# Designs tried in a protein design run: designed miniproteins, single chains, continued (3). Part 70

Each design is a single chain, and the fold is of that chain. pLDDT is the mean over its residues in the fold that is shown.

## One batch from the design tools (miniprotein)

Design m10425
Fold by ESMFold2-Fast:
Structure m10425 (fold): chain A 106 residues (1-106)
Amino acid sequence: SLKDEIIEFVEEMVKELEPVLTPEQVAALRAQVDEMKSDPNLTAEEALRRAVALLHQAYYALSDKLTPEQRKEVEKLLEQAEAAVDAGDFDGFREAMKKIVEVLKK
């Protein structure tokens, strides 16, 4: 299902961030993914909205380690991710999230 594809993609992106996060931060993001997996009534729209919240949490956790230019780039990409979710555009969300994760891994 689309919901399951969203959850699998988000889980993959969290794994990509593990090397730059603390164990406590990793556990917090994994717990959010597990909550999405355990909700039998979670819709694709709700999964995307929770994924955006997870991205904000990851950005907040790493923001003090980023340059001003990197923060500006991530904030612009977060706006693009939110716009994609509002439009029901998973492909647009996926592209924005991949770019955010690449900046956060630097």
Scores: mean pLDDT 87

Design m10426
Fold by ESMFold2-Fast:
Structure m10426 (fold): chain A 61 residues (1-61)
Amino acid sequence: ALRATLTPELAALLGAPEGTVVTVHEDGSVDGLSPEAAARFNSMPGHEQGAVVLELRQLAE
């Protein structure tokens, strides 16, 4: 699993506070989001969910 800090753009997209730390799992699931932010993410089209996961993986060190 990878840890990533949400950018201001991702935070706004997901309805989360800026600087929220999330964990991205190998299956593409994301932990550390509030229930509301998780619902927003899960309501996105698959290609947008994939883009968010890819960006989070690029932000992770």
Scores: mean pLDDT 80

Design m10427
Fold by ESMFold2-Fast:
Structure m10427 (fold): chain A 74 residues (1-74)
Amino acid sequence: SKEEKMRKALRDLLHAVGEANAPLEVLQAVADIYKAVVDEKMSVEEAKRRLDELAERHPEYKPLVEQAKKIIES
């Protein structure tokens, strides 16, 4: 399902930004999106928009965000 793919993508992204020693702001943003999706408080489309906004604010993490989006679309 799209929801299962989104949860996997967000979990993988959270791990990847952690391994990259990303700032706490980036870690919190990904964790907040993940929690909202798991709690069914955020749609797949809203989560994708939030990830795009994160990549715009932190372009250095855009490749990791694009990898997560590919998991969602697969």
Scores: mean pLDDT 83

Design m10428
Fold by ESMFold2-Fast:
Formats: sequence, C-alpha cells, structure tokens
Structure m10428 (fold): chain A 79 residues (1-79)
Amino acid sequence: GPERFTLPRSDAEFVGQVEGYLAILATQRRPAVEARLRALLSHYTGRDVSLADVEALVAAVRGRRLSPAELLALVRGLP
C-alpha cells in the first residue's frame, strides 16, 4: 500500500520532501517512491490523489525550478 516515511511539520518541509521525490521520479521510475509521493500529497491535500495527478505534477516540474509557493499552488490545484 502507499507508504509515508516522514510526515512534514511545515509547508517548507512538505515542499522539500515533494522536491526530493520528484527529483528521483525525473531520473528513474520507482513505484515505491511514487506510492510515497501519492500518500504525502493525499495527506497534505486531504484528498485521494491519483496516479494521473502524480504524473501531471512530475511533468509540470520536470526541468524547472519552482518556488515553494508555485509548487504548493500546483499541489492544491490537484483534483
């Protein structure tokens, strides 16, 4: 099932964890990392985040440096 390794205590910690998982997923497919990112996003948004939402977020940030506010806006915009 989806795993949560560490729960963020602030928006800054959340952004850092999301950026770490996205960096891994940008270079290699890791189902365990994808599941952790889904669980983290679902916990933060209070919504059931889909695989399509994770893939959309990976695509949106690939090759870009986003501010914390921009990344949070993308996450909050997930369906």
Scores: mean pLDDT 74

Design m10429
Fold by ESMFold2-Fast:
Structure m10429 (fold): chain A 112 residues (1-112)
Amino acid sequence: SSVIAKLEKLLSELRDLLRQAQTATGDESTAILERAIAIGEEVISLVRSLNDPSLDPEILDLEIDLGMARIALGVGKALGIPVSGSLVVKVIENLIASVERIIAKLKELEAK
């Protein structure tokens, strides 16, 4: 219940970032991606704190999404260019979908 409430707050923050990402360009897209990565790391930390191995696939999906985001930031830094806004949108959409699946699964476990 406390974990679900924290995840729902982080999900709301990701939805706000998605709205911003749809119109962001240049350095703003990079800043939004950095914030999305930070939120994704908070989600992984919260889910891992439950110590439930049935959540390992969801954690793996989040780690893959964050890995893609970190590669995009690394490439942008190496080339001195902002990350693509379309890539930022896709990363945030994937993170939202993963967090929604985790919340749904946790709510089902609480209903038992």
Scores: mean pLDDT 86

Design m10430
Fold by ESMFold2-Fast:
Structure m10430 (fold): chain A 85 residues (1-85)
Amino acid sequence: AADDADAALWDETVRLFYNNDLEGLEKLLPGLQATADRHRAEAERILKENPEDSQAVARAVAHELMAGLAESTIEYIKKKIEEKK
């Protein structure tokens, strides 16, 4: 499931942060970006198809939050890589 794939990506991200492995985190950037893009696209799709459905809107908000988390994580990793140089 998509949730399982995201959980595995986040577990790896946390493991690399715990180990201060910036090189490993840099390699995760494309995967994190793909996850952010996927959640953004799904949120937009849900809102376009079901704007009046409160349960659908709640799912879209969850996708927007997951996308925002991935985007913020990418920015933080990039900042740490830049600060190291």
Scores: mean pLDDT 82

Design m10431
Fold by ESMFold2-Fast:
Structure m10431 (fold): chain A 97 residues (1-97)
Amino acid sequence: MSPVWLAVRVGPIKVTDEELEERIERQVREAVEAGVPVMLALVVESEEKAREVLERLERLVREAGLEIVGRRVLRTDAEAAALYAELEAELADKLSI
């Protein structure tokens, strides 16, 4: 099973519902095709929208037969930077095996 991390960022970006829906479907499809651990990352305008998107991503990922390893709602640039640093460290560790 391909493990998946879900991340939704709250930011000042204006995203249409149509754009958001298309991005959700695309990222889930790409995750299924990758066959390796991936992170699905989306940016939305509000925390309420972030929760809705996270629930939808979780449902679609599970229906696709993928395992959800982690879920995060990111509210600041600092939280996003910390997550990226964490993922880079994890990828570097894989070179040791």
Scores: mean pLDDT 68

Design m10432
Fold by ESMFold2-Fast:
Structure m10432 (fold): chain A 97 residues (1-97)
Amino acid sequence: MAAEGARAAARGAHEAALGATGKNVAPASGAAMGASGSAWMAEYYEKKGDNKGAAENARGAADSALAAADASSTEEGKKAARKGAEEAEKGAREAEE
C-alpha cells in the first residue's frame, strides 16, 4: 500500500514535469526524480517489512509530487501529481497501523 501510493505520486510528478515550461522545467524534473527515488525507497522498506520506513518514503514521494504540481504549467499535470500525492498519503497512513 505505501509503495503503491508512492508509485502513484511518482507517476503524477512525472506528468506534472512534462507540463512544466521555461524556468520551471528544472525544478519540476528534479521534483519528479525525487518522487521516483522516494517510491523506490518505499518499495524497498515495504519488502523488508519496515512499514514505518515505507510510510516515511511514501510521504516523501507525496511532497515531491506536490512540488512538481506547483512547477507544472498544465492543469492535467497539476491534477495528476496532486492525485498521486493523495494516494501516497493514504498508503502511508495504512502502513502506519
Scores: mean pLDDT 88

Design m10433
Fold by ESMFold2-Fast:
Structure m10433 (fold): chain A 57 residues (1-57)
Amino acid sequence: PAFSEAAREALRRASRETGVSEEELALYAQILAKERGRAVVEPEDVEEVVRLLRASE
């Protein structure tokens, strides 16, 4: 899937806040977007990845 401009900004912010690399967060967000039947990654997908990471802690 492609990334929206807003999703790219969300990735940078999430990486800074979580300490996880932008590439890893992007990979997870792409998987979530595909699972939900979307062709484009949105900021909400990035936020869900952050929530899942926090739930694992």
Scores: mean pLDDT 79

Design m10434
Fold by ESMFold2-Fast:
Structure m10434 (fold): chain A 81 residues (1-81)
Amino acid sequence: EELEKKIKEAKERYGKAAQDTIDASRRYNELKEEAEKNGITPELQEEVEKAERDLRDTAQRYEKVSAEYNKIFEEAKKKKE
């Protein structure tokens, strides 16, 4: 069934996006701790800024795939109703 396949694929993307957000958050926090303990160098500042951008990008992607998953789930629900 096409909807069943779509749901499975959307769920997989949702799971991936959630994990990417967790990984990006951990990296950002790691770099922030490094800056706090050892002081901030220009190189470390660039890495913190990159990690912050990555975290924002992964969070935005998570929101998008979450919305897509919900839409596909609602489509499947209507077919059942």
Scores: mean pLDDT 81

Design m10435
Fold by ESMFold2-Fast:
Structure m10435 (fold): chain A 73 residues (1-73)
Amino acid sequence: MTVEEILEEINKYLDKNLSPDTPISSLSEEDKLLIINYLYEKYGLKISLEELDKFKNLRELAEFIVKELEKKK
C-alpha cells in the first residue's frame, strides 16, 4: 500500500478532496475522529487524538500508516 492510496482512502472516507499538505491542525474534531475510526477499523491501528495531532499534515500521517503496516506480522 502506498502513501497516495492511503490519502485517497482517507478522502473517500471523509467525503472530501483534501490535499496531502492539509495540516492536521486545520481538520475539525469530527474529521479527526473519523480518521481515527477509519484507521482502527481498516488497519487495526489504534491512535489517540493526541497522537494524531503530532502529525504536521495528511502526508506525514499516510507515511506513518504505510510504515506501521510494513512492521505488522
Scores: mean pLDDT 81

Design m10436
Fold by ESMFold2-Fast:
Structure m10436 (fold): chain A 77 residues (1-77)
Amino acid sequence: KVQEAYEEFYKIVKPKARELAAAGKTSSDIFKELMELVEPKIPEAAERYGLSEAVTRNVARLAVAEAVGEALIEKAK
């Protein structure tokens, strides 16, 4: 449940995080834009995986944070 929700959000945000990092956005700007992207998807994902919206939002935040960190590390290489 939690793992599947995380993987769904990560799949959505990973390519966008890379795009925004390549465009020179800061970590905080990328995080904000990705959270705005996933926010409308939270209720449907919560219902699909049988999670509360609060838990689903926290899972989305973790996926966004991971994608932002990975994109910035990749850009620095």
Scores: mean pLDDT 82

Design m10437
Fold by ESMFold2-Fast:
Structure m10437 (fold): chain A 96 residues (1-96)
Amino acid sequence: SMKETVRRLTVIGFEVAAISSEIDLLERRRNKIPKQVALQELRGLLERARSLMEELDEIIEKNRDNPELVEIAEQLKKRLEENIERAKRLIKEIES
């Protein structure tokens, strides 16, 4: 239902914000956290972000007739793509 889609997009929004905050924390504390722990956390965040991206793609496809829901989902995808690139860059920096 539409109400269930709106509720799920709201939950995804909170998860996207949480991923951003975790990346920010790892960036700030990277010299104080063991490399293996930081890499494990970043890889976990990448897996979570990819799963949310797949779910957002499904929501977009199922709700093509609702431009407002599609726009919200596309904005969340953009934030996840930015988070994925930040996490990938940080992984590369830690592995160097």
Scores: mean pLDDT 89

Design m10438
Fold by ESMFold2-Fast:
Structure m10438 (fold): chain A 94 residues (1-94)
Amino acid sequence: MIKVALDAKRSDAEKAAEILDKAMKDAGFGKVELEQLGETTRITLHQKPDSKEKVLLEFEYDDSGRIKSISLYKEFPDGKRELLAKTPKLTPSD
């Protein structure tokens, strides 16, 4: 039963990723990539065709299968990664 529950929560993240894909393309990002890493969904955003600069958005799930945190990272062409923003928890009252 746990496997089925986790798969359902993954579908919620994929739907959120679809909304983010549209918003980021509207913001001028040229390419969006979606990866599933177990219970983590990673979205990679490419700003320029010749740039190795990327924006990474990661969703982490809690034990209940809800989104626990969203982390936004920027990866520079030299391979350095900086945390731009992170929410400790996604709830309507947070």
Scores: mean pLDDT 59

Design m10439
Fold by ESMFold2-Fast:
Structure m10439 (fold): chain A 58 residues (1-58)
Amino acid sequence: LSDDEIEVVQRVAETSRELGMSPQETVQMTNAGLKALDEGGIDAALKTIEKLAKEHRE
């Protein structure tokens, strides 16, 4: 795994813990983050995770 992939997985784990997400929600966020990383790099991945975290809070 690249350092960027590790960062995405770590950020999702932190977000999942903060929001009390289910295992399936965590997997969905991880997949979305990794897809954003592949398509737009680390900044896009982190923004995607932030967007999903905000949607979960609403």
Scores: mean pLDDT 81

Design m10440
Fold by ESMFold2-Fast:
Structure m10440 (fold): chain A 78 residues (1-78)
Amino acid sequence: MSLGEQLAERYGVPAIERIEEALRRLEEGEISKEEAIKEVQTSTNRKLDPNMSKEELIKAIKEALEEQKKNLEKARQL
């Protein structure tokens, strides 16, 4: 098993789940924009722009989530 595949299974899936939960909580108003940024940054090495509006942040988190899912799928296929 490749290092990328191990990384995907051990960190990729939990990171995706945390990003999905942060997105849900942000959309439902359960957490602040700053809290959502912290959760996504903790789960990824991506930096989010804190000057984004809530709608822009939701879009950016969805894009980060899609990118993480693509990276996970690519790693699994190696």
Scores: mean pLDDT 74

Design m10441
Fold by ESMFold2-Fast:
Structure m10441 (fold): chain A 77 residues (1-77)
Amino acid sequence: SSELEEKIREKIKEYEKKYNVKFDEKKVIQMILDFLKAGGLLRNEELADIAIDYILKDLIDNINKKVNGKYLVEKLK
C-alpha cells in the first residue's frame, strides 16, 4: 500500500541521516516490499516494522563492510 511505502521511505531517510549514507530509494522500497510479501508480513504492522528496521540495519552493515574492504585493498597496494 502507499501508506506502507511512505513508512519505508521515512525509515530510509532516518537511516540515511543517522549513518550519513545515500540509498537508491526506489530499489530499497521495492526490495523491502518484496521481502514483506514473501514472508506474509504485509498485514502485520508490528512485524513489518521489525523487518524494515532489520533490513535497513543489514544494508548499513553491508555498506560499511564494502567501504572498509576498499580501504584495506588500497592500503595493501
Scores: mean pLDDT 77

Design m10442
Fold by ESMFold2-Fast:
Structure m10442 (fold): chain A 64 residues (1-64)
Amino acid sequence: AKATALAKASLTLALTLLGAADDAAAVAAMLADGASKAAILATLSPPQQAAVTSAFALKAALLA
């Protein structure tokens, strides 16, 4: 629970720092479904994709 909350906060922070217009909905979708993750990444610029990918790697490390 706490690790998942921290991972969600990290994803929200990463998207907020990048100025993503749909950050809250995107974070929720990415946490719920891996297919949504791929679709959202496809709509982002390369720097935004890198930051979001790093946030997911952090989530994986924290939940391992």
Scores: mean pLDDT 58

Design m10443
Fold by ESMFold2-Fast:
Structure m10443 (fold): chain A 56 residues (1-56)
Amino acid sequence: AEVDARAEEIRARWAEVTSPEGADRLAQTYRDVLERHGAGVDAATAESQAKAAELA
């Protein structure tokens, strides 16, 4: 309970210290990743495997 409350306070402080624009853009990026992950894990997995093959 206390640990959870402290985690929320830390995140609130990061949003205050860091520009609100930066925090908003970061949130948007994560939303896009979540959408693609939920809509097509298969596509994301295929791309990750292709990149790994290129590096190997």
Scores: mean pLDDT 62

Design m10444
Fold by ESMFold2-Fast:
Structure m10444 (fold): chain A 75 residues (1-75)
Amino acid sequence: SHEEFVQQLEAMLDDMLAQARADNSITPDELREAARKYRQQLLALGQQHPEVREQLEALGERFEAELNRLAEERE
């Protein structure tokens, strides 16, 4: 169940990333703000789910990096 939760969350975030990549109207600043927000949310989820905390933190780091990379590409 914990692994299923992480997999479902990863799939949702991958869908959000795909939507962000498709939407050229999203500004670099908005992407960086989203990166910070998702990072904070995943850190909070890690505190609530200690058994998968490292996986959630790693997922948050990956999505923060991907959104920031997309922001840099749109400079």
Scores: mean pLDDT 86

Design m10445
Fold by ESMFold2-Fast:
Structure m10445 (fold): chain A 61 residues (1-61)
Amino acid sequence: SDEAARAAKEAVVRLLSGAWSAREAGAVLQEAGILSEEEGARMSPVELGRAAGRALAKLNA
């Protein structure tokens, strides 16, 4: 509902389509408050995808 939340939703789409790197998606999720700085820095692409999926699910709830 916030601009940061919209950015997190967009990160899901862009990560799944391969348009963004895992690092780019991680930065957006961190800005949205979904991830901490340390989580984003050390997460694998798979873990970032799961975090992005949780953000999308939360926005759709």
Scores: mean pLDDT 68

Design m10446
Fold by ESMFold2-Fast:
Structure m10446 (fold): chain A 81 residues (1-81)
Amino acid sequence: SAVDYAEQLAKTVVHEVAEKADADPRLSEEEKKEILEEAARRGREVIDEARRNPQMSKEEIEKRVREVREEVLRRLEEARE
């Protein structure tokens, strides 16, 4: 289903962000927590959108998840500056 696909992709993004944040010794524990919470929140938004719109295509879900990934990774990079 669209929801299952969105959930799987969102989990992948959260896992990637967690690994990158954990690998960076310049980030505080508070900054890591905030970025992970944002990734989880935005991932939930995509899942909720797929739940409300079961006709959402795989391509649309992938686009939304990609946008979340790019935004969260930008936040992670900015926190290191």
Scores: mean pLDDT 83

Design m10447
Fold by ESMFold2-Fast:
Structure m10447 (fold): chain A 76 residues (1-76)
Amino acid sequence: MTAEEVARRVYELLLARGVSPDDAKLAAGITQRVLDEDPDASAEEVAERVARRLAERGFSEELVETAREATLEALS
């Protein structure tokens, strides 16, 4: 699965969970960037880095956790 395919899957999962298209697109973009920067990272490490970057941007704990879960599912 390519970084782009994982990012698309994260976007779809976030939309299905009621996340806005703008927030879902941003989270998917962060996921793609994390995978491009470290292609050997584990699913847990990728999900943690995505969650951290969203939290640093001031997103809610609910959105951060939803994005963590969606990223883990997309990489399974």
Scores: mean pLDDT 86

Design m10448
Fold by ESMFold2-Fast:
Structure m10448 (fold): chain A 88 residues (1-88)
Amino acid sequence: DKEIEELEKRAKEYESQGDYLKAANLYFEIGRYYLERGEIDKAVQYFEKAAELYEKAGDKETAGIIYLHLGQLTKDVKLQGKGLELLS
């Protein structure tokens, strides 16, 4: 999809500039797009990328919430644990 390709290009551009917060926001939007379409595996990949970038940006709370929900969705105890650790 042309819209998603443009969002991904902008996200990579912000990431290369060190603007991790703006990159994370765009990857989160891409994750939501795939989630709404039932493409769970793709949504998980983009949400995981967003959480990593929120963590790099110093937004531990947003990263922790994403990891916690992602771990619950995938039944991944390590992702759940990482989310809880970031929220502590």
Scores: mean pLDDT 87

Design m10449
Fold by ESMFold2-Fast:
Structure m10449 (fold): chain A 65 residues (1-65)
Amino acid sequence: PSEEEILALSDEEQGALAAELARKAKLSDDEVTEITNEALAYADKTKSRKAGAVHFVKLLEEKLK
């Protein structure tokens, strides 16, 4: 999904999408932790939880390519 589509989702829907993508990518717990830490760092840098959520989904999509 696009960044705009992700931002239009509720927090619950964003979480469900992220979980589905992580499951689909067959990521290990270590890989999920690394991506989560990257997204949290981005959220802190931008002071935006929504930006962090979008970044998290985009990192997961990159793992599927």
Scores: mean pLDDT 72

Design m10450
Fold by ESMFold2-Fast:
Structure m10450 (fold): chain A 97 residues (1-97)
Amino acid sequence: MRELLDEFIDYLAEVLGLSEEEKQKIRDFAHRLLDLLERGEPESVLEELVKEALAEIKTKEEELALEAVLSVIGRLIRGEDLTLEEIKELFEERLKR
């Protein structure tokens, strides 16, 4: 799961032109969110982490990357069996809309 998210974040950084610093912020956020979810933390703690991450966003590209990562994590938590290719297709479909 973490490896899948790391590869997806690398893809987002390439497509959206994120800096190494911006990519690292998104990666750190995703890993922190997964850690909280794995520990069974309440929804209020997850919401505060998301709010904190949104407050750190400086560009529209970072916002798009964060939203894409949140969408993927949400689907994986619900037990959806997604490949990296399927995740990329879902993101590309969103960009066309």
Scores: mean pLDDT 78

Design m10451
Fold by ESMFold2-Fast:
Structure m10451 (fold): chain A 77 residues (1-77)
Amino acid sequence: DEERRREEREREELLRLLEEGLRVGEEEDGVRSGLREAGRRILRYTGSEEKAEELIKEASEAVKEIKEAVDKLAEEK
């Protein structure tokens, strides 16, 4: 379970970095800047561009799912 624990820690850290990056970027130029800053921080955290991209893609998929669910709810109203 060493790998599972490590993955959980990494996911939690990545989510924190994403949220923090989004908040910081929002103050400057909005969501776009936040995403760029979050990506940069994630890259530094993982120390590997490949690993960072994989984790970002997985996070993006989750975000898409949430967005689709929200859109569905909005369309009902």
Scores: mean pLDDT 60

Design m10452
Fold by ESMFold2-Fast:
Structure m10452 (fold): chain A 88 residues (1-88)
Amino acid sequence: EDEELLERARAHPDAAAAEARGRALGEELVARYDAGASLAEIAAVLAPLAEEANRLLEAGDPRAPYALLELRTAVEVALQALREKAAA
């Protein structure tokens, strides 16, 4: 219910699943980049997820924290790896 989701996203079982999906997506994007994918292609994959997470947040949707966790985890994994590789 809404109360449960508003309480704390990370305490919910679905939060762990969202973080796992985000990590898997981030790893996939890093692997694609190493295989020759462009940064524009990586951005194109992340853009719809960012749009959806923002839309849910603005609507006050109880699923917003899960979408944000998935996006945040994917972005952190992908961008951290890409920045460290490029900025050495």
Scores: mean pLDDT 73

Design m10453
Fold by ESMFold2-Fast:
Structure m10453 (fold): chain A 76 residues (1-76)
Amino acid sequence: MEVVELEIEVPAGTSPEERNKLAIEKVKETLPAEKVEVVDEAEELKAGESTVLGLQVTLKDGRVVLAKVTIKAVEK
């Protein structure tokens, strides 16, 4: 299985739901994705914290890849 590594920055206090949506948007922007599925969800991040979100991505050709999105919480 191919692994794709991506990174996004979000404001501290961004909800897990909004954070996941931003990560999915980044994956769809980068890959020819038909379906994106969140395989793990984390709690809210404080400023200076980071987490890695795992997304299972089904591509238009039927292949499945794992996207690892590093999410960094930054203070405005």
Scores: mean pLDDT 74

Design m10454
Fold by ESMFold2-Fast:
Structure m10454 (fold): chain A 65 residues (1-65)
Amino acid sequence: MAAVHREALLELGELAREARAGKISVSQMRERFEQLIDRLAEAGASPEVIASVRLTADSIVASFS
């Protein structure tokens, strides 16, 4: 469980870095965040892990506004 949460947060950070570098658009970053969250739910991640990842994703998106 802890490893899955850590890997998800790392992936959010990698996607944000790619968006900042211009490799993907902010819109593509948001789409990838939703895909990551869907993947976590399908893998049976706890509601607490999903909520934590979504909160982090929302904070990253806000930094691009």
Scores: mean pLDDT 83

Design m10455
Fold by ESMFold2-Fast:
Structure m10455 (fold): chain A 73 residues (1-73)
Amino acid sequence: MEKVMKELEELLERLRERLRRRDIDGAEKVWREIQELLAKNASLLTEEDKQKFEEMALPLMEELQKLKREELS
């Protein structure tokens, strides 16, 4: 459980870095890695872990969606 949360936190940090550089392709790749890790380890995560992850991930997902819309504009 702790190891999975650490890996998720590291991936969220990488996602944030990609978003800061406006690297949409890189950000999407990191987000896919996050989703794969979550799917693989869902049974190992507590409700508290999932809430903490959602709190960290939501603003980054909103930023990614905003950048994708800007690129299409």
Scores: mean pLDDT 80

Design m10456
Fold by ESMFold2-Fast:
Structure m10456 (fold): chain A 87 residues (1-87)
Amino acid sequence: GMEKFAALPEEEKEELLKRLEREKEEALAEIERNREQLSPEMVELLREGIELSAEAHRAALEKRFEEAERLLERLREIEEQYEELEA
């Protein structure tokens, strides 16, 4: 789990953090590729959601659980707003 990250060698931690950053970049690139098919409001919510998700995962891996929980709460709000726009 995320708690096991704190026990990993520094090299492995860096590799996991790089993977999180790459996944964030790929997700943001996907939004840009689909920009013409999305409203500006949807694009903004999707970008904010991706950034919050990446920050929440990073915070949890670094044992900043209070920050991770706060970020996940904000992410849920964004997911609800996006669902309303899809309706």
Scores: mean pLDDT 76

Design m10457
Fold by ESMFold2-Fast:
Order: structure tokens, then sequence, then C-alpha cells
Structure m10457 (fold): chain A 79 residues (1-79)
């Protein structure tokens, strides 16, 4: 099993929607996610820490790409 962690900045008003989209994207790509929400420097934004776990590096990579797309489609950014 492979693990990768990424950070995302998302509009605070869309946090729940982004979290659901991340979970859906990960599940569709054979990965599991653990998501932690933290305050960002801007109160209109929230920082998400996403831990991605999958069987192999290719599945982690595909899940990360799908999660990035889901975050960006909802007005967030991945760093």
Amino acid sequence: MEVETLGALVPSSKVDQVIQSIKDAAKSNGAEVEITTRPASDPDQSLLRVKITAEDEEKVKKAKEAITQAVESLGGSVG
C-alpha cells in the first residue's frame, strides 16, 4: 500500500461539498482518504489536509489527479 498527503485551499462556504467530492473521487479510483480541516490565514478559506491511501503508486497518482480536479472544479487549489 502507498500513501501520499496533499494540501488544498478551498472556499469556506464550499468545504462540505469539496470534502464529499474528494471522497467520491478517491473511491472511484480505488483509494481511501482521511481529511483534516484547518483554518487558513484568510477566514473565507479553509485548509484541507488529505491523506490518500491506495494499493500501489499508480492508484495513488490517479486518485491524486482526480482529487485535484474535484478541488479545482469547486474553486479550490492544491499545493
Scores: mean pLDDT 83

Design m10458
Fold by ESMFold2-Fast:
Structure m10458 (fold): chain A 75 residues (1-75)
Amino acid sequence: VEELEAAVDAGDLDKARELARKYANEIGSKTNNIKAHNLTVAALILLAASDVDENPRETARQAIETLKKAEEIAK
């Protein structure tokens, strides 16, 4: 998650999307919880949409927080 946050801070949204996809897959592989799966999908959609946002870095930060919440539910 630290690398994902660093990529967002650097404005490297392509790297952030790759890292977020890896993180979402890690969460999904650990749980069958539908809420966790739904949150990972929502976070990836937010990150994909960040390119058209007024503040892409803030939208990406929100996506990361959603992934962290999915990980917490998956535990």
Scores: mean pLDDT 74

Design m10459
Fold by ESMFold2-Fast:
Structure m10459 (fold): chain A 85 residues (1-85)
Amino acid sequence: SPEEAARYAAESILEVAREVEEKLREEAEKVEEELEKLLKKIEEKVGPEKVEKYRKEVEEAKKKENFLGYLRKLLEKVKEELEKL
């Protein structure tokens, strides 16, 4: 039945959406781990005060709709900051 096929398609879309969300969270976790590694290197050079600001920005980014995009931008900014040290 076309109606049964449509229902199956809708259920399949919801399942794919859940898998995509899980993969996005896993990718964000990897970016966050790289960020923490770089922030520790900055902390060793300039102390904890500046790094605390970036750690707060990471937690705020995780609450946003495009959290992966924000985390990637923060990673780029942190890499540039470390290269200037």
Scores: mean pLDDT 79

Design m10460
Fold by ESMFold2-Fast:
Structure m10460 (fold): chain A 64 residues (1-64)
Amino acid sequence: DLKEILLTVPGVGEALAERLVEEFGDDITKATISELQKVPGVGRELASRIRAQLSAYGYDVKQE
């Protein structure tokens, strides 16, 4: 479920999606842009896209 949603984000491949699930799990919806950027391969733009995609799928993502 979560991994499949992450894979719909442009710039997120299989390995990065697995890493994001491993590092954050369900807490990814509470992760800030800065926290997401701690993951290798995630820059500010990608972190923003991940948060927007999770919000679009109905997850309660922290507002900035």
Scores: mean pLDDT 79

